# Designed miniproteins, single chains: the designs that were tried, part 106

Each design is a single chain, and the fold is of that chain. pLDDT is the mean over its residues in the fold that is shown.

## One batch from the design tools (miniprotein)

Design m3679
Fold by ESMFold2-Fast:
Structure m3679 (fold): chain A 60 residues (1-60)
Amino acid sequence: MSLDELLEELSKQTGLPKELLRDALLKMKKLSKEKQKEVIDELVSLGGDKKLILEAIKKL
């Protein structure tokens, strides 16, 4: 899956702007691929709760 496809899917699932998600992923780029996947999976697991997802992104 390309980064663009992943960000589009996350944006649709979370309702957050694609640009905000991209910035969060750029911060995570310094982490290992495994850690990046864990964070992404965690954000997706929060589902449609925009407040919890936003708080998780702020802590990146």
Scores: mean pLDDT 69

Design m3680
Fold by ESMFold2-Fast:
Structure m3680 (fold): chain A 98 residues (1-98)
Amino acid sequence: MVEETEKEMERLGLKEPSDGGELLRVLNEVYLKLAEEGNEYGIERLRDFILMSVRPVASDEEVEKIRNAPNETVIRIFQLVVEGRLEEAQRLVDKVIE
């Protein structure tokens, strides 16, 4: 349910999104913040986003490497994404699947 994520946005003091595109960006920030706090739900959502983005081109072996990547690595990838450092984020994903 989306309800728990909305409550976490409120708890973290995040700005209320004005449209659907802004909502998706805020959700990424919420899940990253939850993951940084050690919240399992947050880390699982971030891992799912990586899997969804790579799954169309990744092998089954590469998918398993992402599923088994350390939580700290997943968090770091999304910190780079949120900062707009997409090239560095991609390099870190590449290291995980090698």
Scores: mean pLDDT 71

Design m3681
Fold by ESMFold2-Fast:
Structure m3681 (fold): chain A 88 residues (1-88)
Amino acid sequence: MIEEKIKLLEQRLVGLEQLLKESKERKYVPEELIKLTEEEVEETEKLLKEAIENNASEEDIKKLEEILKRLQEILEELKKLKEENEKE
C-alpha cells in the first residue's frame, strides 16, 4: 500500500535529517551517508513515478514530491559539506 511506503520514507527522512545535523556538527560526512541518501532519492523518484502511473491520490503524490525535494536538499547539503571539508 502506497500510504505505508510513504510513512516509511517519512521516518527515513527524519533519520537522514538527524544524520545531516550530526555531520554539520562534526564537519565530517561519511561517503556511505551520501550513497545512502542518493539511494533514498532514487527509491523515492521511482515510487513517485509508480504512484502517478497507478493513479494514486493527489495527496499521496504531493507527499512524495515533498519528501523527494527534502531528500534532494539533504543530499546537496551533504555534498557541499564534504566538498568544503576536502577544500585544501
Scores: mean pLDDT 83

Design m3682
Fold by ESMFold2-Fast:
Structure m3682 (fold): chain A 69 residues (1-69)
Amino acid sequence: DEEEKEHAKKLKELAEKAVIEMAETVDSEKAEEANEELSKIFQEFIETKDFEKAEKEIEEYFEKVKKEK
């Protein structure tokens, strides 16, 4: 499904942006932890296909990272 693939791509791009931001401003160990958490959210999306839930969880995590710095 084209829409499903587009959603997965957008979630992956959001997750990658969050990891890059964290890696630039935070300890590399924390960046690895963020990557692991974002990977879990992405895998849950693949299993449930609940794009709205996955997007919300990634955005909440990204905002948390942003606020830390």
Scores: mean pLDDT 69

Design m3683
Fold by ESMFold2-Fast:
Structure m3683 (fold): chain A 88 residues (1-88)
Amino acid sequence: MTEEDLKKREELEKEYEELKAKGLKPEERAAIYSAKKLVELKKNGDYETVQKVLEELSEITGEEPPPIEELTEEKVLEILLKALKVVE
């Protein structure tokens, strides 16, 4: 682990704790955490895993996956929340 990787983890944990304090539903908290994790996988160069997850989400939502280059926590969260609505 580099010092920069630790700092990014601390920032993600802080955001997660702030969202947790707001009393979000378990499914919403899981979606937020998963979105952050997917973006971290992209930053680490694990494009194959990111692409596979996006393809699975695309099959659930019926929408085309966004380009990996444009992938942000916000876009991944939007897709995950859409997928949750489909499986409800």
Scores: mean pLDDT 71

Design m3684
Fold by ESMFold2-Fast:
Structure m3684 (fold): chain A 100 residues (1-100)
Amino acid sequence: SKAEYLERVEEIFEKALPKMTEEEKKEVEKQIEKLRELLDIMGTEVEVESELDADGNLLRVRLTTEKGETIELDPEQYDQLVAEMQEISGQLTKLKRLAQ
């Protein structure tokens, strides 16, 4: 669930705290907030569907949340979302290494 996922992230963050600078803590808090917002919208399970135009070009990407809600993104918006998720993932990987 969203709550269980966030709890695990917070546990890793707590273990990493003694090894982190104030600047690193602020960056991680920012990324955890972004993660929480994404999980609030999409949940932990999201289905991705591509819509093509009549010429076979990518028109939009449709995300279906675990609640069954749909979010429509153009290709540029989807690329931006993927980039944000990669940034969050990178910070979580750093946290896991520090928490060891």
Scores: mean pLDDT 80

Design m3685
Fold by ESMFold2-Fast:
Structure m3685 (fold): chain A 81 residues (1-81)
Amino acid sequence: SADTLLQEANEVESSDPEKAAQLYMKAGEEYMKQGTVESYLKAIEAYEKAAAIFRKLGKEEEALEAETNAGIADIKLALSK
């Protein structure tokens, strides 16, 4: 589940930040599929965490993709109200 992916990402963030960022991206994708206000908020959180980690790792393209996806989630959140 999306919550499981988010928890796994949190657990490995200090030991394997690259894996954590990938798990945060996957969690965001799964939250986006759920299509609820709560899931869009969690998608934003997951994508923002992925973006921060990718930026620290010097992965600018992946960081930009994560930020773009967070922006899409924010638009979806606005349209769901």
Scores: mean pLDDT 88

Design m3686
Fold by ESMFold2-Fast:
Structure m3686 (fold): chain A 100 residues (1-100)
Amino acid sequence: EEEEKIKRIEEILKNMKKTVNITIPTNNKYREHILEKLKELSEEYNMTINVTLDSSLNWSDEELNKNILNTLLNAVLEALEEKDKELAEWYEEERKKVLA
């Protein structure tokens, strides 16, 4: 059943073609790795991920990771709320357990 829910989430994301905007500090040591992972997600889930590099940002690695994760998870939740409200409720409950 959990596997079926994950498959359903993937299907919804691929069909929705969501656009996500993410800002990354230009001097972050993980920048190249993050960009590579975002490109992989964009291709896998048929999303448009727009990345802005901002030299004025002095975020910690924790702040950057939290910002990226929350932005991506919010995009998933929005897609689910449009297509499958019951699945969106399950997803939000799981998110709260993982991000506590």
Scores: mean pLDDT 78

Design m3687
Fold by ESMFold2-Fast:
Structure m3687 (fold): chain A 70 residues (1-70)
Amino acid sequence: AVEEAARLLASVPGVSEEVARKAAEAIARNKDDPELAVNLATQELIDAGVPAAVAREAAERAVRLVLEKA
């Protein structure tokens, strides 16, 4: 779940393991509000230098992984 989401996010060019883990933790803490989880993870990736469109797609995939494994 969280570990798989972090691994997915870390596969995005420009995303460090630290940023990926932070974004995955934000998703896990907000899994009861998937829309907020996507927005928070997307913002973490954008702050790390990921283009907005790429950040959003990666965040949406990570949120799906966390919810599917729950």
Scores: mean pLDDT 80

Design m3688
Fold by ESMFold2-Fast:
Structure m3688 (fold): chain A 75 residues (1-75)
Amino acid sequence: VIVAAAKGPEANNLLARAVKAAEQLPKMKTKGCLVGEQYGSKMAVCFADTEEEAVALAEQALADAPGELLTKVIN
């Protein structure tokens, strides 16, 4: 399962970029996150066996960014 996520002042813009990146990535077999940042905001693309686990990884990866977590499930 792939989840795109963003958090911070530019979260909506970064979420759109994370979704596009996630749709273009090959299927990964290992759990983890790819993280990017822009001043004051962070984005992540997280891979796990379940949606709940992928969202939990995104919450942990973006914990230090301000505001509410935005997520989108890709597959």
Scores: mean pLDDT 77

Design m3689
Fold by ESMFold2-Fast:
Structure m3689 (fold): chain A 79 residues (1-79)
Amino acid sequence: MSDRLFRLGLQHYQQGDYRSAARYFLQSAREYRRQGDFSRASYSVLLAGRSASRAGDDSLLAEARRLSDEIERDGRLSG
């Protein structure tokens, strides 16, 4: 599911539909986060933020930034 959402994000990004791309990348990032795949989650949320910025959607950009902070925090191993 997460891989499909990521691919849909890439497809919409290539078509210039940055708002839809941001939404798919956010969904992909959340699914990777749930799976504990913080590397793919981090990359997906990075693309979500870039897509939201290109779309001029401040709400989606803020959402991507919050999710990025949460993923970074979850992925930090103390050791």
Scores: mean pLDDT 84

Design m3690
Fold by ESMFold2-Fast:
Structure m3690 (fold): chain A 76 residues (1-76)
Amino acid sequence: MLSPDVARSLAEITKRLDLTPEELNVVVTAAMELQPTLSPEEARDPAAVARRLAEWLRSRGREDLAEKVEEVARSL
């Protein structure tokens, strides 16, 4: 389960993206896997969470999603 801080940051990221249900599921899975590695400060910062998500997605071969999330990080 996502912490309230990570969930709020993720909502700020996903509201700026037109994600398919499959893409949304991948991004949520990434957030769940990254959650234990985030500091409390990072978890509250949507831009920091977006950068961490983009790095994780790129490392998993989802460069398409990584680029979308990276773009949102620059606009936050």
Scores: mean pLDDT 84

Design m3691
Fold by ESMFold2-Fast:
Structure m3691 (fold): chain A 55 residues (1-55)
Amino acid sequence: MADEFYKKVAELLKKGESIQQAIIKAANELLKTHSDLEVSQAVADALPKIKAFAE
């Protein structure tokens, strides 16, 4: 779950999205197929890794 979120954020960052927009868009995509609780947990778990590579 967190790895799937991380991968979606990475794809959006490669397209030139800001970190905040990439996180929002990736979370919204996951909400289409996962519960809000699962998505919230994935975001929390992935945030340190996203900040480390996204700059």
Scores: mean pLDDT 76

Design m3692
Fold by ESMFold2-Fast:
Structure m3692 (fold): chain A 87 residues (1-87)
Amino acid sequence: SGEQLLAEARRELEAFLEEAKRELRENPSEETYERLLLDFRRLAGQQLARIQREAPSLPQSVLDEFRQFVLERLKELEEEAKKILEE
């Protein structure tokens, strides 16, 4: 179902974010942050494309909630990077 695909996508993105924060703490650099940011955006885009293809009947509001979830996770990564990269 579309709800199951959304749940799986959210879980995968959350797992990626936790590993990204770990990697950023172990290798604190702007280059690491930029690479992780790009990788997260790619993963989110792939998940969104998959959801739209496999569950085209999902309400727009549900899809918008998923986009908001992605934006909030991106902000979380940015805030973590600020903490780690500040002297």
Scores: mean pLDDT 86

Design m3693
Fold by ESMFold2-Fast:
Structure m3693 (fold): chain A 91 residues (1-91)
Amino acid sequence: SRREQLEHALAVYDGIRAEGEEEIERMLAEGVPRELVEYGRALGEQHLDAPADEQVAALLELYETRGRAAALAASMAILDGKVEKIKEELA
């Protein structure tokens, strides 16, 4: 059913998000500047409603120019937006 598909997607996305946030905390503990994570999250939030190909292009550019922590943070922000939309449909 639609509800079962959404509940499954939510569980998968929540798992990916948990692992991504743990990795961000690990990188911060290792001395990655918090400003790179904040920049990545802000850029991800700007691309929430962008087409998938534009989201991928933005993430790749961010990885090349600002590194892994910024790109991962942007990915988590985009994923957070998807989780919010699923929760709204399930409510």
Scores: mean pLDDT 85

Design m3694
Fold by ESMFold2-Fast:
Structure m3694 (fold): chain A 100 residues (1-100)
Amino acid sequence: SSEILEKLREALKLVEEILEKAKKDPSVSESDIEAIEKVKRMLEELIENPETPKEELISKVLAAASELQELAKRSKNEEIKKLALEAARTLVEAALMLEK
């Protein structure tokens, strides 16, 4: 679905922004940077493989959203918190569209 791919690309752009800000913030741990990079790779893989089975796509999208929600809870950086929650919301919306 072009709408699903658009939401995944939007979430990827937000995650790339989070990663850039995280790398410039000394309060962000290496493990949090690795978690952001993992989410980025997950989204890139899903965008590259649009034929991923629906159930697997939903599972992976929700896993990525969960990682971003946990990052938002732990981060002391207000911009990272905001972007992570926006990316997580975009991914949850994509998952809900896939369940229709």
Scores: mean pLDDT 88

Design m3695
Fold by ESMFold2-Fast:
Structure m3695 (fold): chain A 94 residues (1-94)
Amino acid sequence: MSELEKKIKEFEETAKEVIELLEKNVDLSEEERKKLEEGVKNAIKAIEENPEDAALYFGAFMHEVINLAKEKGAPEEVIKKIKEMMKKMYEKWS
């Protein structure tokens, strides 16, 4: 597996875990879920075009997730866990 392919798979796995965490803790509408899925696809496309900026595109996606979680009234512990997932990915991609 190329380094780029590995980063994309790690992004997809983290995004899936974060979306599942949100669905378990807040009432996501079908439209909100689709928006998150489109955000993942758009971020992956951006990473494929500019691999050196992978952390930037990942961070932008994760900030949208955190904002949605806050708007939907997610517990503070859930938001903390999402931030920890974000930090772990940055450390892995550094």
Scores: mean pLDDT 83

Design m3696
Fold by ESMFold2-Fast:
Structure m3696 (fold): chain A 93 residues (1-93)
Amino acid sequence: TDRQVAAQALELARQQLEKLKESLPSLSEEEKEQLGLTFLDSLAQLADQFADDPEVLEELRRLVAELKELFSDVPAVVQRADELLARIDSLLA
């Protein structure tokens, strides 16, 4: 079902975020930027896939916000996160 597909995608995204949190102290600035941007790209694809599902979009918004806080020292990641948050907010309107 769409609910099972969404639940699985969100669980994988949460697992990826937890792995990033664990790895963060050992990452270089370049690695942080690359991994953060790659993760945001995957979240953006999920937002497009589930654009008509407000509950999924709200969870994705929380993941993007958490990633933005986690990578607050990486300007490129913060900028991309803000762009994605604006896109999700537009989809929720």
Scores: mean pLDDT 86

Design m3697
Fold by ESMFold2-Fast:
Structure m3697 (fold): chain A 87 residues (1-87)
Amino acid sequence: MKSNLYLSNLERGNKAFKEKNYKEAIKYYKNALIAGYETIKEIAIVLNNIGNSYEALGNKAEARKYYLEALKLYPDNKEAKYNLSLL
């Protein structure tokens, strides 16, 4: 089901990020978005994680884009707002 694919891709993305495999992390996070989500908060979390991964790669432009998309969907996302302020 979509929810299981979302969770498995999010977990794989988080593992790749911890291992500093940021390109693989982005791939899995994008797969989580395609697989589907159950809440707006869930999609905002994934978008913020894609932003974090692009920032770790030094791609500040893409990081900013994803943090802004996360805030557009969930304006109270303090993590995305803080991360955007550091770019």
Scores: mean pLDDT 82

Design m3698
Fold by ESMFold2-Fast:
Structure m3698 (fold): chain A 78 residues (1-78)
Amino acid sequence: MEEEREKRIDELFEKAVDLLEQGKYMEARKLINEFIDEEGLSEEERKRLLEAFDTMATLIQLGKSREEALEAAREVYR
């Protein structure tokens, strides 16, 4: 079932947004890339995860809330 994978992706986004709020963009992006490699994701899934990450990073840079950034990332990944 997709629920277990969705939980891992949600935990990944939570960790990434923590790093982004600290200004640690490169560490956050490394976390996403390591997850992609470990999970053996397809090119399509990799693109969606990176797009979701870039959306989160942009929203945090624009001063949007953590909650808005996470919601947007979840929407982009789906």
Scores: mean pLDDT 81

Design m3699
Fold by ESMFold2-Fast:
Order: sequence, then structure tokens, then C-alpha cells
Structure m3699 (fold): chain A 80 residues (1-80)
Amino acid sequence: EPLEEALRHFQAARDAANKGDYQTSADHAERAAELAKPVNPIAAEVARQASEYAKNGDAKLAAQGATYAERILREEIERR
């Protein structure tokens, strides 16, 4: 299921950022953005920004962005 896959990628992106693994965080955030885009474009955009923060070495903003995008997507799923 693409939505469950996106949520797993958001969690992986946050965890990687918290561990200082910026490239892994960026890759997971990009994949989550791709999967989230058809369901919620705002969550996808936040995920892309989290990927950019990770690439720039900002672990805190990358983790916060991934967490916020995950929250947006979870709220969208609950409104079904």
C-alpha cells in the first residue's frame, strides 16, 4: 500500500536524520514525497523540504519536516 510505504519512509527519514545519516534521510524523504504527492501535495512538498534540509546537514529541520509531513499524511488518511 503506497500510503503505508510513505509513512515507513517518513519514519526512516526522521530516524536517519537523528543519527546524522543525512544522505539516507534525504533519500527516504524524497521517496515519501513521491508516494504522498497523489494523496496530499502539501505533505509531499514538506517532505521535499525535509530532504533538502537533510542534504544541507540540518538534522533538526530534516527530522521535524519528516515528522510534520507524516502527521499531515496520517490526518489525510483518517479523513477517508
Scores: mean pLDDT 84

Design m3700
Fold by ESMFold2-Fast:
Structure m3700 (fold): chain A 57 residues (1-57)
Amino acid sequence: DAVRGALAEARAELARAQALLDYMQKHPEGFDDESIQAVQDRVAELQRRIAELERAL
C-alpha cells in the first residue's frame, strides 16, 4: 500500500542522510556549519515523517 511504500522510502532516505551526517561529523573540517545543519535538519524531518507514517499504519 502507499503508506508502506512511503515508509520504506523514508527509511532508506534516513539511512543515507544519517550516513552522510556521520561522515560530516567525523570530518567537520571538510564541511561548513550550514551544510552540516542542512543534513541535521533533513534527518530530523525524515524522523518526523517516519513517525507520522508509522502512526498511519
Scores: mean pLDDT 84

Design m3701
Fold by ESMFold2-Fast:
Structure m3701 (fold): chain A 98 residues (1-98)
Amino acid sequence: MDNTELLVGERTFDEDSAEEKKKALEELTEEIIEKLKKENAYAEEIEVRSERVTLPDGVEKVVVLILVRASVGATPEQVEEGIEKIKKKKEEALKKIK
């Protein structure tokens, strides 16, 4: 049974700045963690990425994205386990940002 929810944190900005990407990852991670706590959700799958996108007008933008597939109705221990996985993925992503 699909008691699953997709949580999305996204931020778009004009310049490929390491500082802006790191700030976006920190802020989006905090927002996702708050949602998981509020919904008693367990983070089953976590994806963190940054990518360059070209808009129809030819302008390039940078997108920072956090995707979490979560199961609702989790125990407090499961919620905490999922939060720790997200923190680990964030730290790994931060180390790759230049």
Scores: mean pLDDT 79

Design m3702
Fold by ESMFold2-Fast:
Formats: C-alpha cells, structure tokens, sequence
Structure m3702 (fold): chain A 91 residues (1-91)
C-alpha cells in the first residue's frame, strides 16, 4: 500500500524534526535518514515526498525542489532536502 508507505515517510520526517529539536545524537538522526532513503528507493516515492515538502516550503526550499524537478529526481538529493527542511530554524 503506497499510501501507508508515504504516511510512514511523513512520520519519519516529523520524528526527524523532533530529534533535531531535542538535540539527539548524530547516529540517531542518521538512522532515521537511512530509513527514509530506503523507503524512497524501494517505493519510488520521490515525487510524492517533494510535493509534501513543497506544501511547507520557504523560498529557499522551493528553489531546491524546482532544481530537482528540472535536473531529475535523485533519492540522495531528496534526503538532503528533507534534512534541510527538518533542521531547526531560529527566528
């Protein structure tokens, strides 16, 4: 069920935000990023995840999404976008 997998990825993105907010160890953050990468690779859900990120995107994240759409989707670039999106912002 692709919808269940997409929901799992969204849950992992939210968990990643919580890990950054709580100052979790890099090893724990990397485990979550690795799980997201594996799900993206296995289920070919890069476009759907990019659509989800675009709904919440600021100008910088939107430019990165547009670049990925123009140049082609890679799982690695999508994971980097997720990491950038989930990192804590100050003001």
Amino acid sequence: NMEEVLEKIKELIEKLKELYENGAPAEEIQKVLEEIRELLEKHNLVPEVLDYLEEQADEELQRMIDALRREGYTVEATVLLIQAHTSPVQV
Scores: mean pLDDT 74

Design m3703
Fold by ESMFold2-Fast:
Structure m3703 (fold): chain A 71 residues (1-71)
Amino acid sequence: MEEAIKRAEEAKRELERAMAEMRRAAAAGDREGILRAIGRAIRAIGDAIEAALELIKQGMPREEALKLAST
């Protein structure tokens, strides 16, 4: 469970970083930066979903696992 929680937290932090990068790139008019940030965000979302499913499998309540993946 600890490794799955760590992965969920890491995926959440990566998504937050990707969103921040996208906002900065958009403000600068950097189309390539926006596209790279979107790619990172999509990957982070996938990682978060996988971690949430693993937490549910390991006995974490569904609502708690989804909170870690979505907030």
Scores: mean pLDDT 76

Design m3704
Fold by ESMFold2-Fast:
Formats: structure tokens, sequence, C-alpha cells
Structure m3704 (fold): chain A 120 residues (1-120)
């Protein structure tokens, strides 16, 4: 349906942005000026972001092939997005860099919007 196509396009857009944020988190983690605590959270966040992006891509594929599987994957994606938002907020609080902190907060809001989109 058109609604499934519109949802698929939005989920793919979110997945791409999560992949871009994962690259950003890895750069922060590898920066020598980053504290050990913030570096550890950034690595964990990058892994969570890559896993969530892949789950969103699998959900999009299932929307065209198996609606029952799409519903199950979508529920898992909601849980993963909310966990990612929590990690992003923890990372925002652990970094002393205000620009990094703001990007992490923007990521948390993106992840929460993605979860709301899947629950609508």
Amino acid sequence: SRADQDLAAQLLGIAKKLEEYAEFALKVANDPSTSPGASGLARHLAESLRSTAELLRQTVKALQEDKAQAKELGAQAVESLRATATLARMFAGATSDPEVSQKARDLAELAERGAELLES
C-alpha cells in the first residue's frame, strides 16, 4: 500500500541517519581527547546504532514480503530505538564537548521519533 511505501521510505531515511551517527560515535570514541567513560559509551552506542539500522532495513524488507514478520521486527525495532535513545542521552551526559553532547541529544530525539512512527 502507499502507507507501507511511505513508512518504508521514512524507516530507510532513519536507518541511514543512524549509520551516519554510528560513524560519528566511532570518531569520538577514537579521539585521544575523549575520556575513557565517554569513549566506552560511544563504542557501545555505535554498535547499538548499526544493529538498529540493520533491524530497520529488515523491517522494510518484511513490509513487502511478510506482514506478520514486519510487525514482529517492528516491535523489536521500537525496543532497540528506545534503548539507543537511552544510550545517546547517557553519552551526551558523559562528554565534556558541547557539540558532541548536542549531536547525541539530537540522535536521542531521532530514535524516539522512529519508535513513535513504528507504533502509529
Scores: mean pLDDT 89

Design m3705
Fold by ESMFold2-Fast:
Parts: sequence; structure tokens; C-alpha cells
Structure m3705 (fold): chain A 92 residues (1-92)
Amino acid sequence: SAEEKIREAERLLQEAYKLLAADPENKENREKAHKLIIEGLELALEAAKEAGLAQPSAIESLQKLIDYLKNHSAEEVQEEVAALKAQAEALR
């Protein structure tokens, strides 16, 4: 069901957060978190489609994010996030 997929998505995303929070420098934890985030977002996308709650633009945006994450390594994503944070801090 959509509700079950949402609960599983939340569980996967929370597990990813715990891995990243416990040891941010651990490459294995970053790679595991990367996979959990992708799986969680895919379940969230399917749940949104089943529930009929998602606007087409929201579905498209989430799909693009999932595709991006699947086509980039955890290290590449971390490097891009770090660069964006540095840019945001410079602009304040």
C-alpha cells in the first residue's frame, strides 16, 4: 500500500541519516547511506503515485533527483553538496 511504502521510505531515510551522523568520515557509511536514500526516494515516488497526492511537477522533480543520485557516486554527491554550501556561505 502507499502507506506501507511511505513508512518504509521514512525508515530507509532515517537509517541513512543515522549512518551519516554516526561517522561522517566513514566511506562505507556514506556509500550505504547513498543507496538507502535512493531506495527511500524511489518508494516515496511510488507511494505518491499510488496515493494520487503528487502534482506532476513534484513527480518530475523527484524522478530527476533519483536519476541524478543513481548516476553519481556518494563521493561525487558529497563534493557537489560541499561546493554548494561553500557558495551559499560566500553569498550569505
Scores: mean pLDDT 77

Design m3706
Fold by ESMFold2-Fast:
Structure m3706 (fold): chain A 99 residues (1-99)
Amino acid sequence: MTLAERFVEAVRAGDYEAAEELLREVGIEVPEEHREALLRALAELLERNLTPSRELARRLLIEHGGSGSEEEVELLQRAYFRITTADGVELLKEAVEKV
């Protein structure tokens, strides 16, 4: 199961503490004021396999009750790329071990 899949399941379950723990594994700390909007927007991006452009990120953050500020948009983009990069590295390690 990928880190992205585990994150989406935690958010869907309302287990925001587990979702934040998974983000800490990739070096992302979520400020309390951005918590709900960021976690929900990130889960939607990952579940729908959507690339977080600045416009899409801002729209999703606002739809989930966030401010859509540049800081919030940048945090969402960083979290998305760190999760997807971590999953990509894990897949590469598994491929090398099978050769």
Scores: mean pLDDT 79

Design m3707
Fold by ESMFold2-Fast:
Structure m3707 (fold): chain A 90 residues (1-90)
Amino acid sequence: NRDILPADDPGALMDTPFVWRDGDTLGILGTVDLSDPEKVEALVDRAAAAGIRRVEVYTFGKADDTNAERLKAAFEARGLDVEIEVVRLE
């Protein structure tokens, strides 16, 4: 049963240590591979179901704008208005 497998959670889909939730905010490390559209769509679906309103993409040094743009496009395709912020850790 898929409900038993952690792969249905946003964290499990993206390697749990790199994705976390704080209230209505979803945190993601910029090193997470968001090049797979199916993983991005699954993450957006789970985030929407969880009532996420803000996504913070944490990066070391230079920002990876690709991850932030992929998330924006995926949320917009779902008709969701979610704030995406890139947070630099250096």
Scores: mean pLDDT 64

Design m3708
Fold by ESMFold2-Fast:
Structure m3708 (fold): chain A 72 residues (1-72)
Amino acid sequence: EEGERIAEELERIAETYDLPPELKQMILGAARAARDGRYDVAARYLEEALKISPPDVQPDLERLLARVRELQ
C-alpha cells in the first residue's frame, strides 16, 4: 500500500519535470524498488538522485526519502 503510493508519486515527478535521463532513471528505479517493498534499495536510489537533482525537485525527493526510511 505505502510502497505503491510512494512509487506513484515518484513516477509523477519523473513525468512532470524535464529531468536529465540519469536522474529520471534513478527516480524510476526508486519507484520500482518501493513498489516491490525494497525500501533499502529505494532509499539508495533517492540518495543518489538528490546528489544531482535541481533545487525545484529536491524538496519532493527529500520528503519521499524520509517516507521510505520510515518503512525500513
Scores: mean pLDDT 85

Design m3709
Fold by ESMFold2-Fast:
Formats: sequence, structure tokens, C-alpha cells
Structure m3709 (fold): chain A 94 residues (1-94)
Amino acid sequence: SSELQKKLKELVEKFYKAVKEKKYEEAIKVAVEILKLVGEHFEVPKEEQEKIIKEFEEKAKELAKKKDEKGLLEEADEALRKLGDVARKTAEEK
């Protein structure tokens, strides 16, 4: 828990720094690392993790080409929300 929180804080700070510096390719890579870490911690099914991450990467790459910072932030938030929805549903079925 404590180690996960520290790692997530470091990755979130790295993500926002990359976005601010307009290093969108780096920001996307960091966001994917955050999504994987969260998905693994909450035991989200591998197939659902891969689907959410792939959809995020495809949309994020298009937004990066357009230099749409707001769109990139919104897609990162949406991917994390989708991951949380799957985690909650899986927990309720136990």
C-alpha cells in the first residue's frame, strides 16, 4: 500500500511534468505505466487491462499529434475511470 502510493505519486508527478513540457510521447508512456500499476494492484482481469490501455494509447497518440493537451488529460482520466469501474464490478461479484 505505502510503496504503491509512493510509486503512483512519482509517476503522476512525472506525467504532469511531461504534459507541461509538451513531451506527449513520454506522457503517454508514463500514463500507460500508471494504468498497468493500478490494474495489477486491483486485480483487474488481464484482457480488460489490455483493452483499456490499447484504447487509451490509440486515442492519446492522435491527440498528441494535434497537440491537444486537454484532450490527452481527459483521455487519461477516462482510462483510469474505466479501470476503476471494472475493479469495482469484479469485487462485487466475489
Scores: mean pLDDT 85

Design m3710
Fold by ESMFold2-Fast:
Structure m3710 (fold): chain A 82 residues (1-82)
Amino acid sequence: MSEEEIQKKAEELAKEVEKKLKEKGIDAKISVSVEDNVAKIKVTLKKKPTAEQGEELALLILEMVDKLLEDLGLKKVEVTVE
């Protein structure tokens, strides 16, 4: 799979996670950059989440990380939340 195809699939995963978060009342933007088999996920929160929303965010991000590592064969995933 090409780096371009991996980037595209990572962006599609980010959009799916954003949609799921929005359905749970979490207003967040997820940006993903893939370079040299490393994925960098940036989660930008427009509002401070509640404890429950924070747990849901963590679970959805963990699922995304697992898909990037296992399904797309990436070596490393870095997650930044702000």
Scores: mean pLDDT 81

Design m3711
Fold by ESMFold2-Fast:
Structure m3711 (fold): chain A 64 residues (1-64)
Amino acid sequence: GGVAAAGRALAALGKETFTRQEVIDALEAGGFSRAAASRAIREAAGDAETLDRAQAAAVLDLLR
């Protein structure tokens, strides 16, 4: 599914923190629209420019 593909893309970055654009790019690689990605990021992390691993996991959980 798209969430699994997005999770693999994020894991491939090998990072502890992600920019909003890195999370959007991973979600788009998973087949999600930019609008859906941006909505999930706002819900999980507000307007933060960076997300930690827990916030990135929360974004993925919102899109299941």
Scores: mean pLDDT 85

Design m3712
Fold by ESMFold2-Fast:
Structure m3712 (fold): chain A 94 residues (1-94)
Amino acid sequence: LSPEEEAEILERFEEELEELVKAYKEGKVSAEEAKKALETAVGLARQIAPHLSKEGQRRLAEILERTARELEDEESLKEQVERLRELARELAEA
């Protein structure tokens, strides 16, 4: 990926997760819908990560950890929060 393509992809990914968190907290998205969206996001992050620069992987890890932190008190999303943190840790250590 070019630096511009990487930045654009990560910016859109961050915005989509921020919108999902907001929609869930506002009651616009059910727990089941949020789980599916988060699982899709983790899958997408795993597919994109090998194509990112070292800095891009660190930024992706920061986005995932921030999302996990915002949802850490949500019992219904506990498993998804754990998966976000696991991937963030893997990316930070790469």
Scores: mean pLDDT 86

